Designed miniproteins, single chains, continued (5). Designs and how they scored, part 68

Each design is a single chain, and the fold is of that chain. pLDDT is the mean over its residues in the fold that is shown.

## One batch from the design tools (miniprotein)

Design m18350
Fold by ESMFold2-Fast:
Structure m18350 (fold): chain A 79 residues (1-79)
Amino acid sequence: SEAEKALAEMRRLLAEIRELVEKLLADPSTPERTKAIALFLLLALESELWVNERNPDNQENLARSLAWARAVLERLKEL
């Protein structure tokens, strides 16, 4: 279904975010505040994925969550 495709896309974005967060955590030059914020954003997005997986008929929320995940990925790439 279209919802399944959107959820698969959100999982792919989240996997990329996890990889970037792990790289930030492994870098001793990254400030502790930056590491904390990156971890909180990852956990928040994992929570959103959990909600969307249980409410796939809420297309508006899924679209909003995808946009947020993309925005977080772009910001993390700038760090």
Scores: mean pLDDT 87

Design m18351
Fold by ESMFold2-Fast:
Structure m18351 (fold): chain A 120 residues (1-120)
Amino acid sequence: GPLEGKKVAVIGAGELGRSTAYQLKAAGADVTALDRNEEVLKELEAQGVKGILGDPTDLEHVRKAVEGADVVIDLTGSNQAAVAAARAAPKGTIVSTLFPASDEVVQAAREAGAVLRGPV
């Protein structure tokens, strides 16, 4: 598919996060999802999405989820989670957030060497 060979991390596996993860997987991406809810992650794993149990506001948990990613998508709707996703992002990755990036998210992405893109 159009995302063959791309590694994508989805932060937050609510209804939007799950839908996004399935669409990315269908497009050929290697998808990893991070959420606090183990049951949601088990549903994702049954469909071939890698699950990481963790707190999307915890930088160390998020770093584990975004390791080797080409794209990081934060769908939590939390500014604290968006900051953690941007800060944890590997250098040269694309970071997209559910809402327009706050100044804190912009600064975190800049310090990480990541590139912010709108939610597209």
Scores: mean pLDDT 88

Design m18352
Fold by ESMFold2-Fast:
Structure m18352 (fold): chain A 64 residues (1-64)
Amino acid sequence: AAKIEVDVTARSPEEAEAAARAVVELARSQGAAEIEVTFRVAPAGRTPATRAALAAAEEAVRAL
């Protein structure tokens, strides 16, 4: 398995959720040996909903 680095900048809860699903799918496809993910919220996306979605995304990746 290869090391994969992913940098995610979300502008909305939908972008955060889509990014989380993409990372989980990538991890399953690659065997998830070494995946480093950084989640960021863009200024336009700085809402409690987007932050909650990013926190859920981080938790989903940690569960791999």
Scores: mean pLDDT 69

Design m18353
Fold by ESMFold2-Fast:
Structure m18353 (fold): chain A 131 residues (1-131)
Amino acid sequence: NKKYEEIKKLLEKYGLTSALPEALKLLDLGASVKAIELLIEIAKKLKFNPEQVKKFLEREADYIKKYKVTPEHLEYEYELLKEALEKGIDEFYVTSALLSVALDYALKNNLSLEELKEKYEEIREEIEKNK
């Protein structure tokens, strides 16, 4: 399986081969190799050790199952979280909280990825206007 070899090489690159089962579970749930790489990069920026990375990937598997998110939704969310984390830990937590609110709304209203993006921007603008 080509995706299996790509995930294995990705984890070898980051010294996280012990997290291979958890990463493969994400792949089986429909996460792209790109989404998994973004998650690994976020975990490394948060300075997670290999055990913390395993638990982080397990929590993400539960999230994917609960919300039935598409690969495109995951890539959008993780790219946004990575960019926020590069700006600082406070921005990461704010962005994570706003994404959770937008996703809960999207789940309840059966929204597309485009509509999820619009809802996230709406929530962010409302918070910025009230400061």
Scores: mean pLDDT 82

Design m18354
Fold by ESMFold2-Fast:
Structure m18354 (fold): chain A 75 residues (1-75)
Amino acid sequence: SEREKALAEAEEALKRVQELAEKLPESEELKSLEEAVRGHLEAAKRGTTAEAVGRAGIAVGLAEQAEELAEKLLA
């Protein structure tokens, strides 16, 4: 279903940010991004299908931001 796909995408986004935060444990900004992605995933679980899709999109965007931040920190 569209809802199940959205929740899976948000869960994968959280996993990606968690892995980055573990690799760069001194980055408070990555920890904040992890918390934000977790919050959007929890909101997605409580909402409608449309809300879940919207929240998953935000979570994926935040994971992309975390990847860009990690690249900057490693440069």
Scores: mean pLDDT 87

Design m18355
Fold by ESMFold2-Fast:
Structure m18355 (fold): chain A 80 residues (1-80)
Amino acid sequence: SSERQRRLEELRARYEEAVRNGDLEALKEVIDESAELQREALEELKKEGKVPSKEAYEKAMAEIEPVREAAIAALEEAVA
């Protein structure tokens, strides 16, 4: 939990800096790392028995990649 919280704070700081600097590659890296943190959080919840069902877990996991891809595509379209 504290490690995840720290990584979220670091990602927020990196995102804000990347936006300030117009650093598109840094923005993409933050999006990718955010997706990884979401996967790790869901895996941890599953290990702790805190997911409502296998279906709910699988749906949440399946949602991460499409959202990541949409965020990257929107970012790339905005600068094309």
Scores: mean pLDDT 82

Design m18356
Fold by ESMFold2-Fast:
Formats: C-alpha cells, structure tokens, sequence
Structure m18356 (fold): chain A 90 residues (1-90)
C-alpha cells in the first residue's frame, strides 16, 4: 500500500465527514463546506504528488487565499501522518 494513496483516502474521508457535519449543523454549514473544500483540495494535491511532487507543492503554494492554502496544507500533512500510522499498524 502507498502512503500517498492512503493519505488521499483519508483526506477524501475528511471531506465527506465535514459535509455531513454541515448537513447536521446548518448554522455552521459555510464553515464545514470550507473545510470540506480544503480536504478535497488536499486530496487532489496528494494525487498530484504521486506523479510530480514538486509541481503538486507549487500548485498548493500558488493558491491565492492564504488562509485556505494554510488550511489545505494542514489537512494534507495530517492526512499523510495518519496514513503512515495506519500502514505502520498493519
């Protein structure tokens, strides 16, 4: 199993989780959708890293919204860390 492939699955799962929270808590829906968008973007970056890690990191760095970029990078790093832990436990 690939760490990056597992990290993509983790980030995708987080996106689904945040979308579910937005459905359950309509008052915070916009916040959860932003988190879900960041998680989907992190999954796309991780998929790109499987082919060209430098180009994928450059694409992340080029995101115009600094707060959204920081959130996406945090989710990418966390998803990769969790993926390593999952694979080490198996």
Amino acid sequence: RSVLATAVAVAGGLAGYYRALGRKDPENRERYLRLADAADTAADVLRGEMEDPEAARAALAALPDKEFRALTERIREESTRLAREILESE
Scores: mean pLDDT 81

Design m18357
Fold by ESMFold2-Fast:
Structure m18357 (fold): chain A 74 residues (1-74)
Amino acid sequence: TASAYKNEDPEKLEEAIRTLKELVEQGASVKEAVDEVLEKFKLSGPVKTALRVAALRDDAEAAIQVLELARKAV
């Protein structure tokens, strides 16, 4: 449905945040965690770009902040 693929679904973004945190906590690199979240939740647009930048910087905190800000924007 239209709501399922846009960043307007707060439940989807909340699950993405939880998944990212769990992967990093389990020892995955920020890049691996970001790639998994992008693939699983089909995130796009500015959120995808910002997550990729955070992954290049190896900055887990920045990646989590990107998803938190996207969730609050919906």
Scores: mean pLDDT 75

Design m18358
Fold by ESMFold2-Fast:
Structure m18358 (fold): chain A 85 residues (1-85)
Amino acid sequence: MELREKAYQKLKEAADLIRKARTASVEEMRRILEELQGLLDEVQKMVEEAKAAGHPDYPFLELVKDTLQAAVDELRRRIAEEEAA
Protein backbone atom coordinates (compact mmCIF):
# COMPACT_ATOMS: atom_id res chain seq x y z
CA MET A 1 0.00 0.00 0.00
CA GLU A 2 2.57 2.64 1.09
CA LEU A 3 5.02 1.81 -1.76
CA ARG A 4 2.26 2.07 -4.40
CA GLU A 5 1.08 5.41 -2.97
CA LYS A 6 4.64 6.81 -2.93
CA ALA A 7 5.24 5.64 -6.52
CA TYR A 8 1.96 7.23 -7.65
CA GLN A 9 3.00 10.52 -6.04
CA LYS A 10 6.37 10.33 -7.87
CA LEU A 11 4.45 9.85 -11.15
CA LYS A 12 2.33 12.96 -10.43
CA GLU A 13 5.46 15.01 -9.61
CA ALA A 14 7.14 13.76 -12.81
CA ALA A 15 4.06 14.63 -14.92
CA ASP A 16 4.14 18.21 -13.56
CA LEU A 17 7.89 18.49 -14.30
CA ILE A 18 7.43 17.16 -17.87
CA ARG A 19 4.67 19.75 -18.44
CA LYS A 20 6.99 22.55 -17.20
CA ALA A 21 9.81 21.29 -19.46
CA ARG A 22 7.65 21.82 -22.60
CA THR A 23 7.95 25.63 -22.29
CA ALA A 24 11.26 25.75 -20.39
CA SER A 25 14.61 27.26 -21.36
CA VAL A 26 17.65 24.94 -21.62
CA GLU A 27 18.77 26.06 -18.14
CA GLU A 28 15.32 25.28 -16.70
CA MET A 29 15.24 21.92 -18.54
CA ARG A 30 18.58 20.98 -16.90
CA ARG A 31 17.10 21.73 -13.44
CA ILE A 32 13.97 19.71 -14.31
CA LEU A 33 16.18 16.82 -15.51
CA GLU A 34 17.99 16.77 -12.13
CA GLU A 35 14.62 16.62 -10.32
CA LEU A 36 13.39 13.81 -12.63
CA GLN A 37 16.64 11.87 -12.04
CA GLY A 38 16.06 12.21 -8.29
CA LEU A 39 12.53 10.84 -8.63
CA LEU A 40 13.82 7.96 -10.79
CA ASP A 41 16.47 7.07 -8.17
CA GLU A 42 13.81 7.01 -5.43
CA VAL A 43 11.49 4.79 -7.51
CA GLN A 44 14.41 2.47 -8.43
CA LYS A 45 15.07 1.91 -4.70
CA MET A 46 11.36 1.16 -4.15
CA VAL A 47 11.43 -1.34 -7.05
CA GLU A 48 14.48 -3.13 -5.58
CA GLU A 49 12.86 -3.24 -2.11
CA ALA A 50 9.54 -4.56 -3.51
CA LYS A 51 11.28 -7.18 -5.69
CA ALA A 52 13.40 -8.48 -2.77
CA ALA A 53 10.28 -8.71 -0.55
CA GLY A 54 8.13 -10.38 -3.25
CA HIS A 55 5.71 -7.46 -2.94
CA PRO A 56 2.47 -7.73 -5.03
CA ASP A 57 2.94 -4.10 -6.21
CA TYR A 58 6.36 -4.86 -7.76
CA PRO A 59 4.96 -4.93 -11.37
CA PHE A 60 3.33 -1.52 -10.86
CA LEU A 61 6.54 -0.06 -9.39
CA GLU A 62 8.55 -1.46 -12.35
CA LEU A 63 6.10 0.27 -14.75
CA VAL A 64 6.51 3.57 -12.86
CA LYS A 65 10.32 3.22 -13.01
CA ASP A 66 10.22 2.51 -16.78
CA THR A 67 7.92 5.52 -17.33
CA LEU A 68 10.28 7.85 -15.43
CA GLN A 69 13.34 6.44 -17.23
CA ALA A 70 11.70 7.18 -20.61
CA ALA A 71 10.94 10.76 -19.49
CA VAL A 72 14.55 11.29 -18.32
CA ASP A 73 15.95 9.89 -21.60
CA GLU A 74 13.65 12.12 -23.70
CA LEU A 75 14.55 15.28 -21.75
CA ARG A 76 18.29 14.44 -22.06
CA ARG A 77 17.86 14.21 -25.85
CA ARG A 78 16.08 17.60 -25.98
CA ILE A 79 18.76 19.30 -23.85
CA ALA A 80 21.58 17.80 -25.98
CA GLU A 81 19.90 19.07 -29.18
CA GLU A 82 19.49 22.59 -27.75
CA GLU A 83 23.08 22.70 -26.38
CA ALA A 84 24.42 21.61 -29.80
CA ALA A 85 22.71 24.59 -31.47
Scores: mean pLDDT 83

Design m18359
Fold by ESMFold2-Fast:
Structure m18359 (fold): chain A 62 residues (1-62)
Amino acid sequence: TERDKRRDEWGQEVYDNMLAAGYSESQATAYQGQLREAFQKSEEEGRKLLEEARKLRDEALK
């Protein structure tokens, strides 16, 4: 479904951002899992985790 596609896209983006922020693959995978759990509860909760991962990446690159 469109919702499943969005969940997977956000999960991938969280994973990529966590790796870019200097986290390990296991940590990035754990955060990706947290996003999927949050998204299952609501898209808004998933979006918050996505935004956190983006901020972590931005902070690591500055």
Scores: mean pLDDT 84

Design m18360
Fold by ESMFold2-Fast:
Structure m18360 (fold): chain A 82 residues (1-82)
Amino acid sequence: SAAHEALLERVREIREDGLKLLEEDKEEGIERIVEDLEELASEASPDLSSKLFAIADAIREARSLSVEEIREILDKILESLE
């Protein structure tokens, strides 16, 4: 559906923009990714919304996670939506 394609594209944009910011400032990059995922979750269906909020929460707790581990989390979101 057009809504599903738009959702996938938004997650891809969150991933690209967030990863660029993570390379410059990890804390700012994490906050940006979390904010963007929570915003997307507020617009999504209830089932998808709960999953996106759970992932945003996991990334927020990511003080010990590398940029690569955060990338893997975002890749898993994309895989789950395809």
Scores: mean pLDDT 76

Design m18361
Fold by ESMFold2-Fast:
Structure m18361 (fold): chain A 66 residues (1-66)
Amino acid sequence: GEAGVKAAIEGAKAGDTRAALQGGLAAGRDGSGEQTVKEGEKLIAEGRTREGRSVKGGGLAGLALA
């Protein structure tokens, strides 16, 4: 849920792509996958491509596993 989205964003801000991916996965499984994908796309649009891809990828994988 929201805690997973927060963890994904905080991981991305820290440059921790593993934390960003894991937070996105948790968020996607808990029904916040759409929000997580949008946050990842926003990061990519801002030029933070690696971190944004980790957030988006986590969200998409979490959605697939929900």
Scores: mean pLDDT 82

Design m18362
Fold by ESMFold2-Fast:
Structure m18362 (fold): chain A 74 residues (1-74)
Amino acid sequence: MEQQRLEAQRYTAEKILEIAKTADDIIAIRKKNPKSGDIATAYGQAALDAATRKGNAEEAQALIKQGIEKIRAL
């Protein structure tokens, strides 16, 4: 359990960094295109991945919340 938990945490952290980078890149591009669904897709898929890893449900909910807030902030 601890070994799986550590790997799940590392994978989630890596996904958060990828999502953060993608969100920043998409925000820069959105100056030309005001509507983008890619942010929603990226955060949603990462959250589903975290949830299916059993033990990351709380982090999955946090990822969904961050995605929604990023989209609304635009």
Scores: mean pLDDT 56

Design m18363
Fold by ESMFold2-Fast:
Structure m18363 (fold): chain A 91 residues (1-91)
Amino acid sequence: MLDKIREKLNEIGPLYEEFLHTEDEERREELREKIVEELSKLGEELAETMRKQLDRLAEAFDLPSEERIELVNESVAELIETIEKMLEEKK
């Protein structure tokens, strides 16, 4: 489980970084779908959590970098919580 999560996070990392820096709205939407699709392979709950966070970030994209970093930190925290919950249920 952990190895699969780590591999997917390594794949998603560059996509997520591109999502945060892309000024092209069409490209952001494409990246959002790709990130959600990759996470759905690990679990539906992870995909749904990421989808909600990406929707929130897309609406706040015009915010200053400091506020975007706060939202990224919140998104990462919620993903970690979801991953921890999945690991607890697999014990």
Scores: mean pLDDT 67

Design m18364
Fold by ESMFold2-Fast:
Structure m18364 (fold): chain A 82 residues (1-82)
Amino acid sequence: NERAIRAGIEALLRAAEEARRRGDEETAEHLEAAAEEARRLLAEGRLREAAATIARALQWAVRQGHFDLAEAAQEEIARLLA
């Protein structure tokens, strides 16, 4: 749903900000690009594709070993949806 997608976008942007604070510009740019793509898809009413974009970004972070960023993003999504 739209609320869950907006929560996911916000969580990705916060994870990107944290990555940038750590000096990891590449990870920050990847997460920001995913958030912007999800925002674009949401604006077009393409909710399933927006949700898939968020899920893929989180899975990418896990594959790259950024477990802490992925975990923090999942926690933030859960908090925003409570």
Scores: mean pLDDT 87

Design m18365
Fold by ESMFold2-Fast:
Structure m18365 (fold): chain A 68 residues (1-68)
Amino acid sequence: MDKALKEAEKAAEKTSESLGPDTPDPERTEKSGEAGVKALKESGASQELVDEYRQKYKQISETLRSMP
């Protein structure tokens, strides 16, 4: 579990870095979240953990898009 989450965070950070500094936070969060979900699946994480991770990043990106 913890190892899968760490791999997901690494994938998210690497994806965020590859997008460059000009990428808006909502888009960065969405793309990083997708990379994290992929890494979780590849690490053998449970479906429940994958679903929670996906939902978390979706909520964060929606919140960022809704902020003034």
Scores: mean pLDDT 76

Design m18366
Fold by ESMFold2-Fast:
Structure m18366 (fold): chain A 79 residues (1-79)
Amino acid sequence: SSMEQKELDKLLEEIRRLMEERGISQDLIDQVLQIASKSIHYAQSFLTMLRTNRGSREEVEQSLQLLIEGLKEEQKKQE
């Protein structure tokens, strides 16, 4: 629905903003947004991690890669 899409778009904008503020690479930003755009749940998972992880850029990038792997595995299990 258009309301769900608007909520998702808002989450994606916040995710991109937080990643840009931390100096995350464009390639990793693109990978995160591609996965996050698949569902509000995935977008919320990335947003929660980005809001709670207070580590260095390298630590955030590592956490993002692990979350990407986990959510890709979750997506494969959806019928």
Scores: mean pLDDT 84

Design m18367
Fold by ESMFold2-Fast:
Structure m18367 (fold): chain A 95 residues (1-95)
Amino acid sequence: MKRAELLREALAAVAAGDFETAIAKLQEAGYSEEDAEALVARLAASEALRAAALGAVEVRLSGYTPEAEEAAVERVLAASDPATQEEIRRELAAL
């Protein structure tokens, strides 16, 4: 739960263009500085990744099952091409 809350705060910071806050929140969530910077760069570059990550994190914060997280991610990814879907699923597996 604490990790999911920090991830939500990091995603909000990326959406606001506050990358320093996003990196700090990811480090609090257990990411290294290097991994946090790399993840923030990927989130800043992909609106679809940000939307999918937010959906996954909101489901985790609600205490729902992994199946509910997958359904939320699929709903977001339905508008994306297959290559983008594959990349986003790989990134979410690392969250």
Scores: mean pLDDT 76

Design m18368
Fold by ESMFold2-Fast:
Structure m18368 (fold): chain A 90 residues (1-90)
Amino acid sequence: SMLEKAKEIVKKIEKIVEEALEKVKKATTYEEALKIVEELNKKIKPLEDEFNELAEKLSPEDRKELEKMIKKIHDKINQIEDIILALRQE
């Protein structure tokens, strides 16, 4: 189904973001952290493009099922951003 395909893409994005977060936690410089985010963006772009195509075809009810997974991804991205901002202050 469209929903199952969307869930699979979201899971792939979550895994890539989780791996990037673990790498950013180990970064000691702002430049290292930016490099990790650049690689993250390159990896997720094709998945985001595919997700956006599918999302256009999902019902409001199906989109709501994805909310919890998407929130987890947003929470991890916010953690990455917070670490980068802290490194920039140093």
Scores: mean pLDDT 86

Design m18369
Fold by ESMFold2-Fast:
Structure m18369 (fold): chain A 97 residues (1-97)
Amino acid sequence: ATVEQLKAAKKAIEELLAAGQIEIKKEGNTFIITSKGDPLAIATLEEVAEILSKVENLEVKKEGDTFKVTSKLPKEIVEKAKNLLELLDLIIELKEK
């Protein structure tokens, strides 16, 4: 994934969170994205998941109405990220350096 694709994915996640269309929970190194069931929000999440699945430091799995994003980054880096958006910012920064 390019930096521009990652920025677009982050913006899409921010807009879905602001609209109340998704919830994101952190469990260790895994971020669980749950959709509220809106078909357009689900379609946007599938595009985001495809972008994130192309990131070497991330593993993305779709399980029903949830998308699980697991970080392969060192624990110390993942512990600094309070939420998925902060993790994406760290990945973007690493790619820009």
Scores: mean pLDDT 80

Design m18370
Fold by ESMFold2-Fast:
Structure m18370 (fold): chain A 95 residues (1-95)
Amino acid sequence: MSLKERLEEIIKQAEEMLKFAEDALKRSTDPEIQALLKDAIRTLKEVIELAKKMLERGEISPVEFAVLSILFAGAQYLVDLVAKKLGLPKPEFKT
């Protein structure tokens, strides 16, 4: 699998997670859940921006890819935590 294909998959997954988080935020009345969703939305937007920048440049720094991976994992954790607090099954996003 190429690094380009991996970046495109990360963007796709992050966009799916962002849509889920934005929809959940509109329906949530719990301030704690709203705070977690706002953090997830911010992190997902950063992931998408960084991944798109790397893809447009055609050059991938190992350091930038490591930062991207850490941010993406953090966003996944926050979305999973919100789903658990809402009593929903864990959201399945393509690996």
Scores: mean pLDDT 79

Design m18371
Fold by ESMFold2-Fast:
Structure m18371 (fold): chain A 75 residues (1-75)
Amino acid sequence: SPREQLLEELGRLLREYSTLLFTHNVPSDLRNELLEALNEALDVAEDPNATVEQLREAVERFREALDKVKDAVEK
């Protein structure tokens, strides 16, 4: 299902998030932004009333925040 695919994607992003924070020192502003996006994605994923669209949006925001951190620490 679309929901199952989004939850699998969130799981992959969580693994990537964990590795990134373990291997790099992330600037505080980017870390705070990433944590906010993570908390939103987890809240939506755990909400039984959340729509697939809401979950997709939350996962995409988390991906964008994670990519922003990668760009900052890999360059």
Scores: mean pLDDT 85

Design m18372
Fold by ESMFold2-Fast:
Structure m18372 (fold): chain A 80 residues (1-80)
Amino acid sequence: MIKITIITTDGKKIELEVSEDTTVAELLREVLKKLNVPEEDIEDALSKLKNPDLTVAELIKITGKTEFTLVELVEAVNNS
């Protein structure tokens, strides 16, 4: 299990425990659900990601970080 902290657009911190196999796209889905974003809007946002198979474990290895903004997560998926 990997512990990761997400900083939301309003500056709130959300701590999550995910598996090594969890993708950044799945992490984004969980965060957006916690923020009460409608499921239709979540699926629309995730459909626009270029590389949705990037894992959280890979993201941590390449960045050396365990704390990310929502913007940083989207950028990581689109630039990996």
Scores: mean pLDDT 79

Design m18373
Fold by ESMFold2-Fast:
Structure m18373 (fold): chain A 86 residues (1-86)
Amino acid sequence: MEVPRVRVVTTDTDLPLDEVIERYKAAAEAAGGTVELVDRFSVNGAEVAILKVTLDGTELYVAIVQRGDPEALEAARKRAEEIAAS
C-alpha cells in the first residue's frame, strides 16, 4: 500500500481556515495523534495552512487550501513537499 507523506485537501466552504485547522487538530487528538501548524500563507486570496500530523508513529504533512484555487493548490503542494523533504 502507498503511504503518501504529503496530502493536499481542499475546502468547498467559507469556513475560516482557523476553524478547519481546529477541526483537524481535534480529530487527530481524538484518535491519539498530534497536529502541529508548520506554515500558513495566502495565494490569490485563498488561505493555505500546512499541518504536520503524527498518528501511530506515522508522520503526514497535510496542506489545507480554501476554495481550490489552482495557484494556491500548486503553492501548497510545493511548500508541503519542501517541508516534508527537510
Scores: mean pLDDT 76

Design m18374
Fold by ESMFold2-Fast:
Structure m18374 (fold): chain A 70 residues (1-70)
Amino acid sequence: GSAQELANAVGRIAKENGGVATKEEVEEATKKYPGPGAERLGEILLELADKNGGVVTGDDIVLAYIRATE
């Protein structure tokens, strides 16, 4: 589903960038993976980025995906 596609994209960015994806990278990825699951995941990831100084970690992405797919 769209949430899994966004999670995979942001997870790949984090892996390539020393374990983090920036808020801007999350916003850009969300534009490429439209859908209700990706929208929900994107909102959670952006909230986490705002709380964590503008970045999300691999662990943040996993937790956000679980919350988005409950």
Scores: mean pLDDT 85

Design m18375
Fold by ESMFold2-Fast:
Structure m18375 (fold): chain A 62 residues (1-62)
Amino acid sequence: MIEEIKRKMVELLSRENPEAAERIRKVLDYNPNASLDELAEAGGLSRSTVARYILEAHEELL
């Protein structure tokens, strides 16, 4: 579940911003427990934007 949510979030983000998606994927590879703020900083995105993609991924997989 957690790995699938992570993968789905990166996939959804990559459709609009592949560079940000790759940066976030790299951070998650090193620290799967990275905070929303850390993921937002890595991707150059707002915390709310990252949270939205995570919620969308979580909802699609549940």
Scores: mean pLDDT 78

Design m18376
Fold by ESMFold2-Fast:
Structure m18376 (fold): chain A 84 residues (1-84)
Amino acid sequence: MEEAKKLFDEAVDILVKAANTLPDIEAGVVLIIVSVARLSAEKGDFKGAAEMLRKAADILESLGHTEEAQKVRELADKIEELAK
């Protein structure tokens, strides 16, 4: 669980830093998804948190942030595997 939380925090850091480079509306959408992911993680629902991280990564990829999106997806996959 501690390891899943650390990976989650790393994914959130990537998303927040990427959001700071986006236009206000797109940044707001990513940050809302991050907030929902945090709520899931706080409740111990790391599978739900990983799903939200993947949704945020899809938005980043659609906006050309492919490298950040790939890193977030890799972290989400690791979080989900640890949650099994």
Scores: mean pLDDT 85

Design m18377
Fold by ESMFold2-Fast:
Structure m18377 (fold): chain A 115 residues (1-115)
Amino acid sequence: MPRKEKELSEEAKKAIKKAEEIREKAIKIAKEAQKLADKASKYKDPEFQELAKKARKLAIEAEIVASFAAMVINLIKLTGEADESDKKLIKKLEEKLKELEKELEELKKKYEELQ
């Protein structure tokens, strides 16, 4: 049987938009962190190897943030509403995203300093 999607509340639409913005930024951070890890891993120097390890961890953490954002979007679309727990999760993901952006900037700066 064809399933019809539930109509989204105004709050649900706002929450989805915010979660989509978080997901897009997290995907970008993951890609940039993976590129940095790949570049650093080509050097045998221990400082470059440590940088590569940190960049890979950052890429994984960013992918996790993107996955949770996608899960929240799907849940809100299924229910038609954004509950208090959905809103709290979105805020937590936004805060984590800001931390990951700062860490990526610091790792990029360290990579330039090591060259």
Scores: mean pLDDT 86

Design m18378
Fold by ESMFold2-Fast:
Formats: sequence, C-alpha cells, structure tokens
Structure m18378 (fold): chain A 57 residues (1-57)
Amino acid sequence: RKLPSLEEGARQLGEALGLSEEEIRAILAGAPPTSLRQHALRQMLEREAALKGERLP
C-alpha cells in the first residue's frame, strides 16, 4: 500500500473546500476552474502531481 492516489487526494481536498464530486472530477479531467475554490483545488493538484511525478491534462 502506498500514499493515496492523486484522485483520492483531490476528493479529500475538494471536500474540504466544499466542492461537489462533479467539480472535483472536472478539474481532474483538465476543465478550467470557474471559481476561486476550483482554482485552489487545481493549484493543489498540480503541486501534488509534481511531487508524485505525475501530470494533469
């Protein structure tokens, strides 16, 4: 077992920010953020992806 996946981390961060599952999935799929909360999630995901050697679309 390893650290939680980028997808699981996104779910946890998105919930903390009050985002819906649809908003979290859209940001993971590379949709442009439409709110400050979505922008914050995108920034956090890019940072996590960089740390794990993964890339977002």
Scores: mean pLDDT 73

Design m18379
Fold by ESMFold2-Fast:
Structure m18379 (fold): chain A 74 residues (1-74)
Amino acid sequence: SEILEEAQRLAAETYRRVVAGDVEGAVEQADRLGELPGVTPEQVQAIKDAARAGDVEAVRLQLQRAVLGAQQAS
């Protein structure tokens, strides 16, 4: 569950940056989340698209999906 802990940490940091209005920082953290097993390029793109749109609710939902993917791959 080292992968799950890292996924949760990166997801929390991505969300924090989106809420703070740091879209570029959130995109960088989403790319790092995408390096983890079980996180798909499509999930990373969905997080980035939602972050760039300022859709905090969509970011939260997509991050939950990515973390679930990492958990299932662990």
Scores: mean pLDDT 87

Design m18380
Fold by ESMFold2-Fast:
Structure m18380 (fold): chain A 93 residues (1-93)
Amino acid sequence: SLENIKKKTAELKKRLEEIERQLSFYQDAFGDPELAKKIVEYNLKISEAKTPEEIAEVLLDYYKNIYNMTPEQLEKLKRVLERRLAERRAAEA
């Protein structure tokens, strides 16, 4: 509907403004435009994730690629995320 198109347009404008603010912030904070862009890309992937499982996958990639976590550290993080997802599902049941 026309109302849905207007709502989606407003949401897209707000998201663009948020992206521009985040890029400016991280560029100023780190002095590295490529790092700032990567961080913003991960933030966008998290915001677009629709399930806790999708969020967990993006977070694992983020910690692997940005923080250069070891396989042992990633395995521990994965177990924590899986436990948290199970706890959330139990609470919603």
Scores: mean pLDDT 76

Design m18381
Fold by ESMFold2-Fast:
Structure m18381 (fold): chain A 104 residues (1-104)
Amino acid sequence: MEELEKALASADPATRAQIEAMRDELVEAFRELLGLSEEEARKYADRILVDMLTRRLTPEQARRVEAVLAQGPEAAIRFAKENIDKDPVAAGLALLGARELREQ
């Protein structure tokens, strides 16, 4: 997305590297856990990153993600699938957390 490119252009190198790493992790999580194509996964990842950079994550979104992750990776994956269109940021964070829990 053009908005993501503008944000990356104004970011310091460390912040830019973190955003690019998060994009790659989101793409992998969407492909592995939701079965999306690379193109679809990239589209959702870019949308989530733009929303995270241009909007503040609400305490309510953070609390919902934390509560679902406390139920385990399966619950987090289900939450992400059900909320990907309604709350992409919360869905993306739940998928990243589910992936981390499965790798431990």
Scores: mean pLDDT 76

Design m18382
Fold by ESMFold2-Fast:
Structure m18382 (fold): chain A 98 residues (1-98)
Amino acid sequence: SPLDLPVSEQMAMTVRPDPELAALLGKIGITAPTLKLSDVLLGLLTLATMEGLADPEDPTVFDVSGTPLGRLLGVDSFDARDIEGLARRILRHATPVA
């Protein structure tokens, strides 16, 4: 399972986003049919920052409640430093490619 891999190996995986994840990446100009999981993560962090979702007192924390990003990740908030938790949530919407 991709979730059984070390986070560094998960980040290096090439993945195919599902339509929901692809639509979010499209908002920031990412239209590639496949990309690295690390590029997906950076793209979603870029989207959250552009939409003003960063906590002004702690810029590593994002309030995504009521947003399409929050719905995709299944959370009301996340910490950008929780790379393992974010990878696990993103992999529900992305298929590893050979």
Scores: mean pLDDT 87

Design m18383
Fold by ESMFold2-Fast:
Structure m18383 (fold): chain A 57 residues (1-57)
Amino acid sequence: SDADRIRAGLEQALANGDAAAVAAGVAEAKRLGYHESDPAVGRLVEEGEAFLRSHGL
């Protein structure tokens, strides 16, 4: 599913410290509303946004 793809992509991006991939994954999750409907995606979006803020993004 799209939610499973987004979860896997965000987990990989965060593990790799890939800011561009984190930003893309956060944007896609929010565009599709999965950050609100899927608690696992919501947590990863919060982690991704914290990661981006810590890097001045």
Scores: mean pLDDT 84

Design m18384
Fold by ESMFold2-Fast:
Structure m18384 (fold): chain A 69 residues (1-69)
Amino acid sequence: SEELEREIVRALGYMHLALHLKIAEKQGMSKEDIEKFRKEGERLIDEYAEKGNPAEAVKKIDELFEKYK
């Protein structure tokens, strides 16, 4: 179902974002950049959840993380 697909995308996206946020904090990324990355990541996850595409959600989070390095 589309509902289940959206929930899977959200779950995978948020887990992936959480991992990147922990890595960013440990690598000394500023609190300001971490918060900006978090907000942008959450927005992307919600967008790609509507599309039912977990692989694309993960890819977009990885691309976003590279921009903040």
Scores: mean pLDDT 78

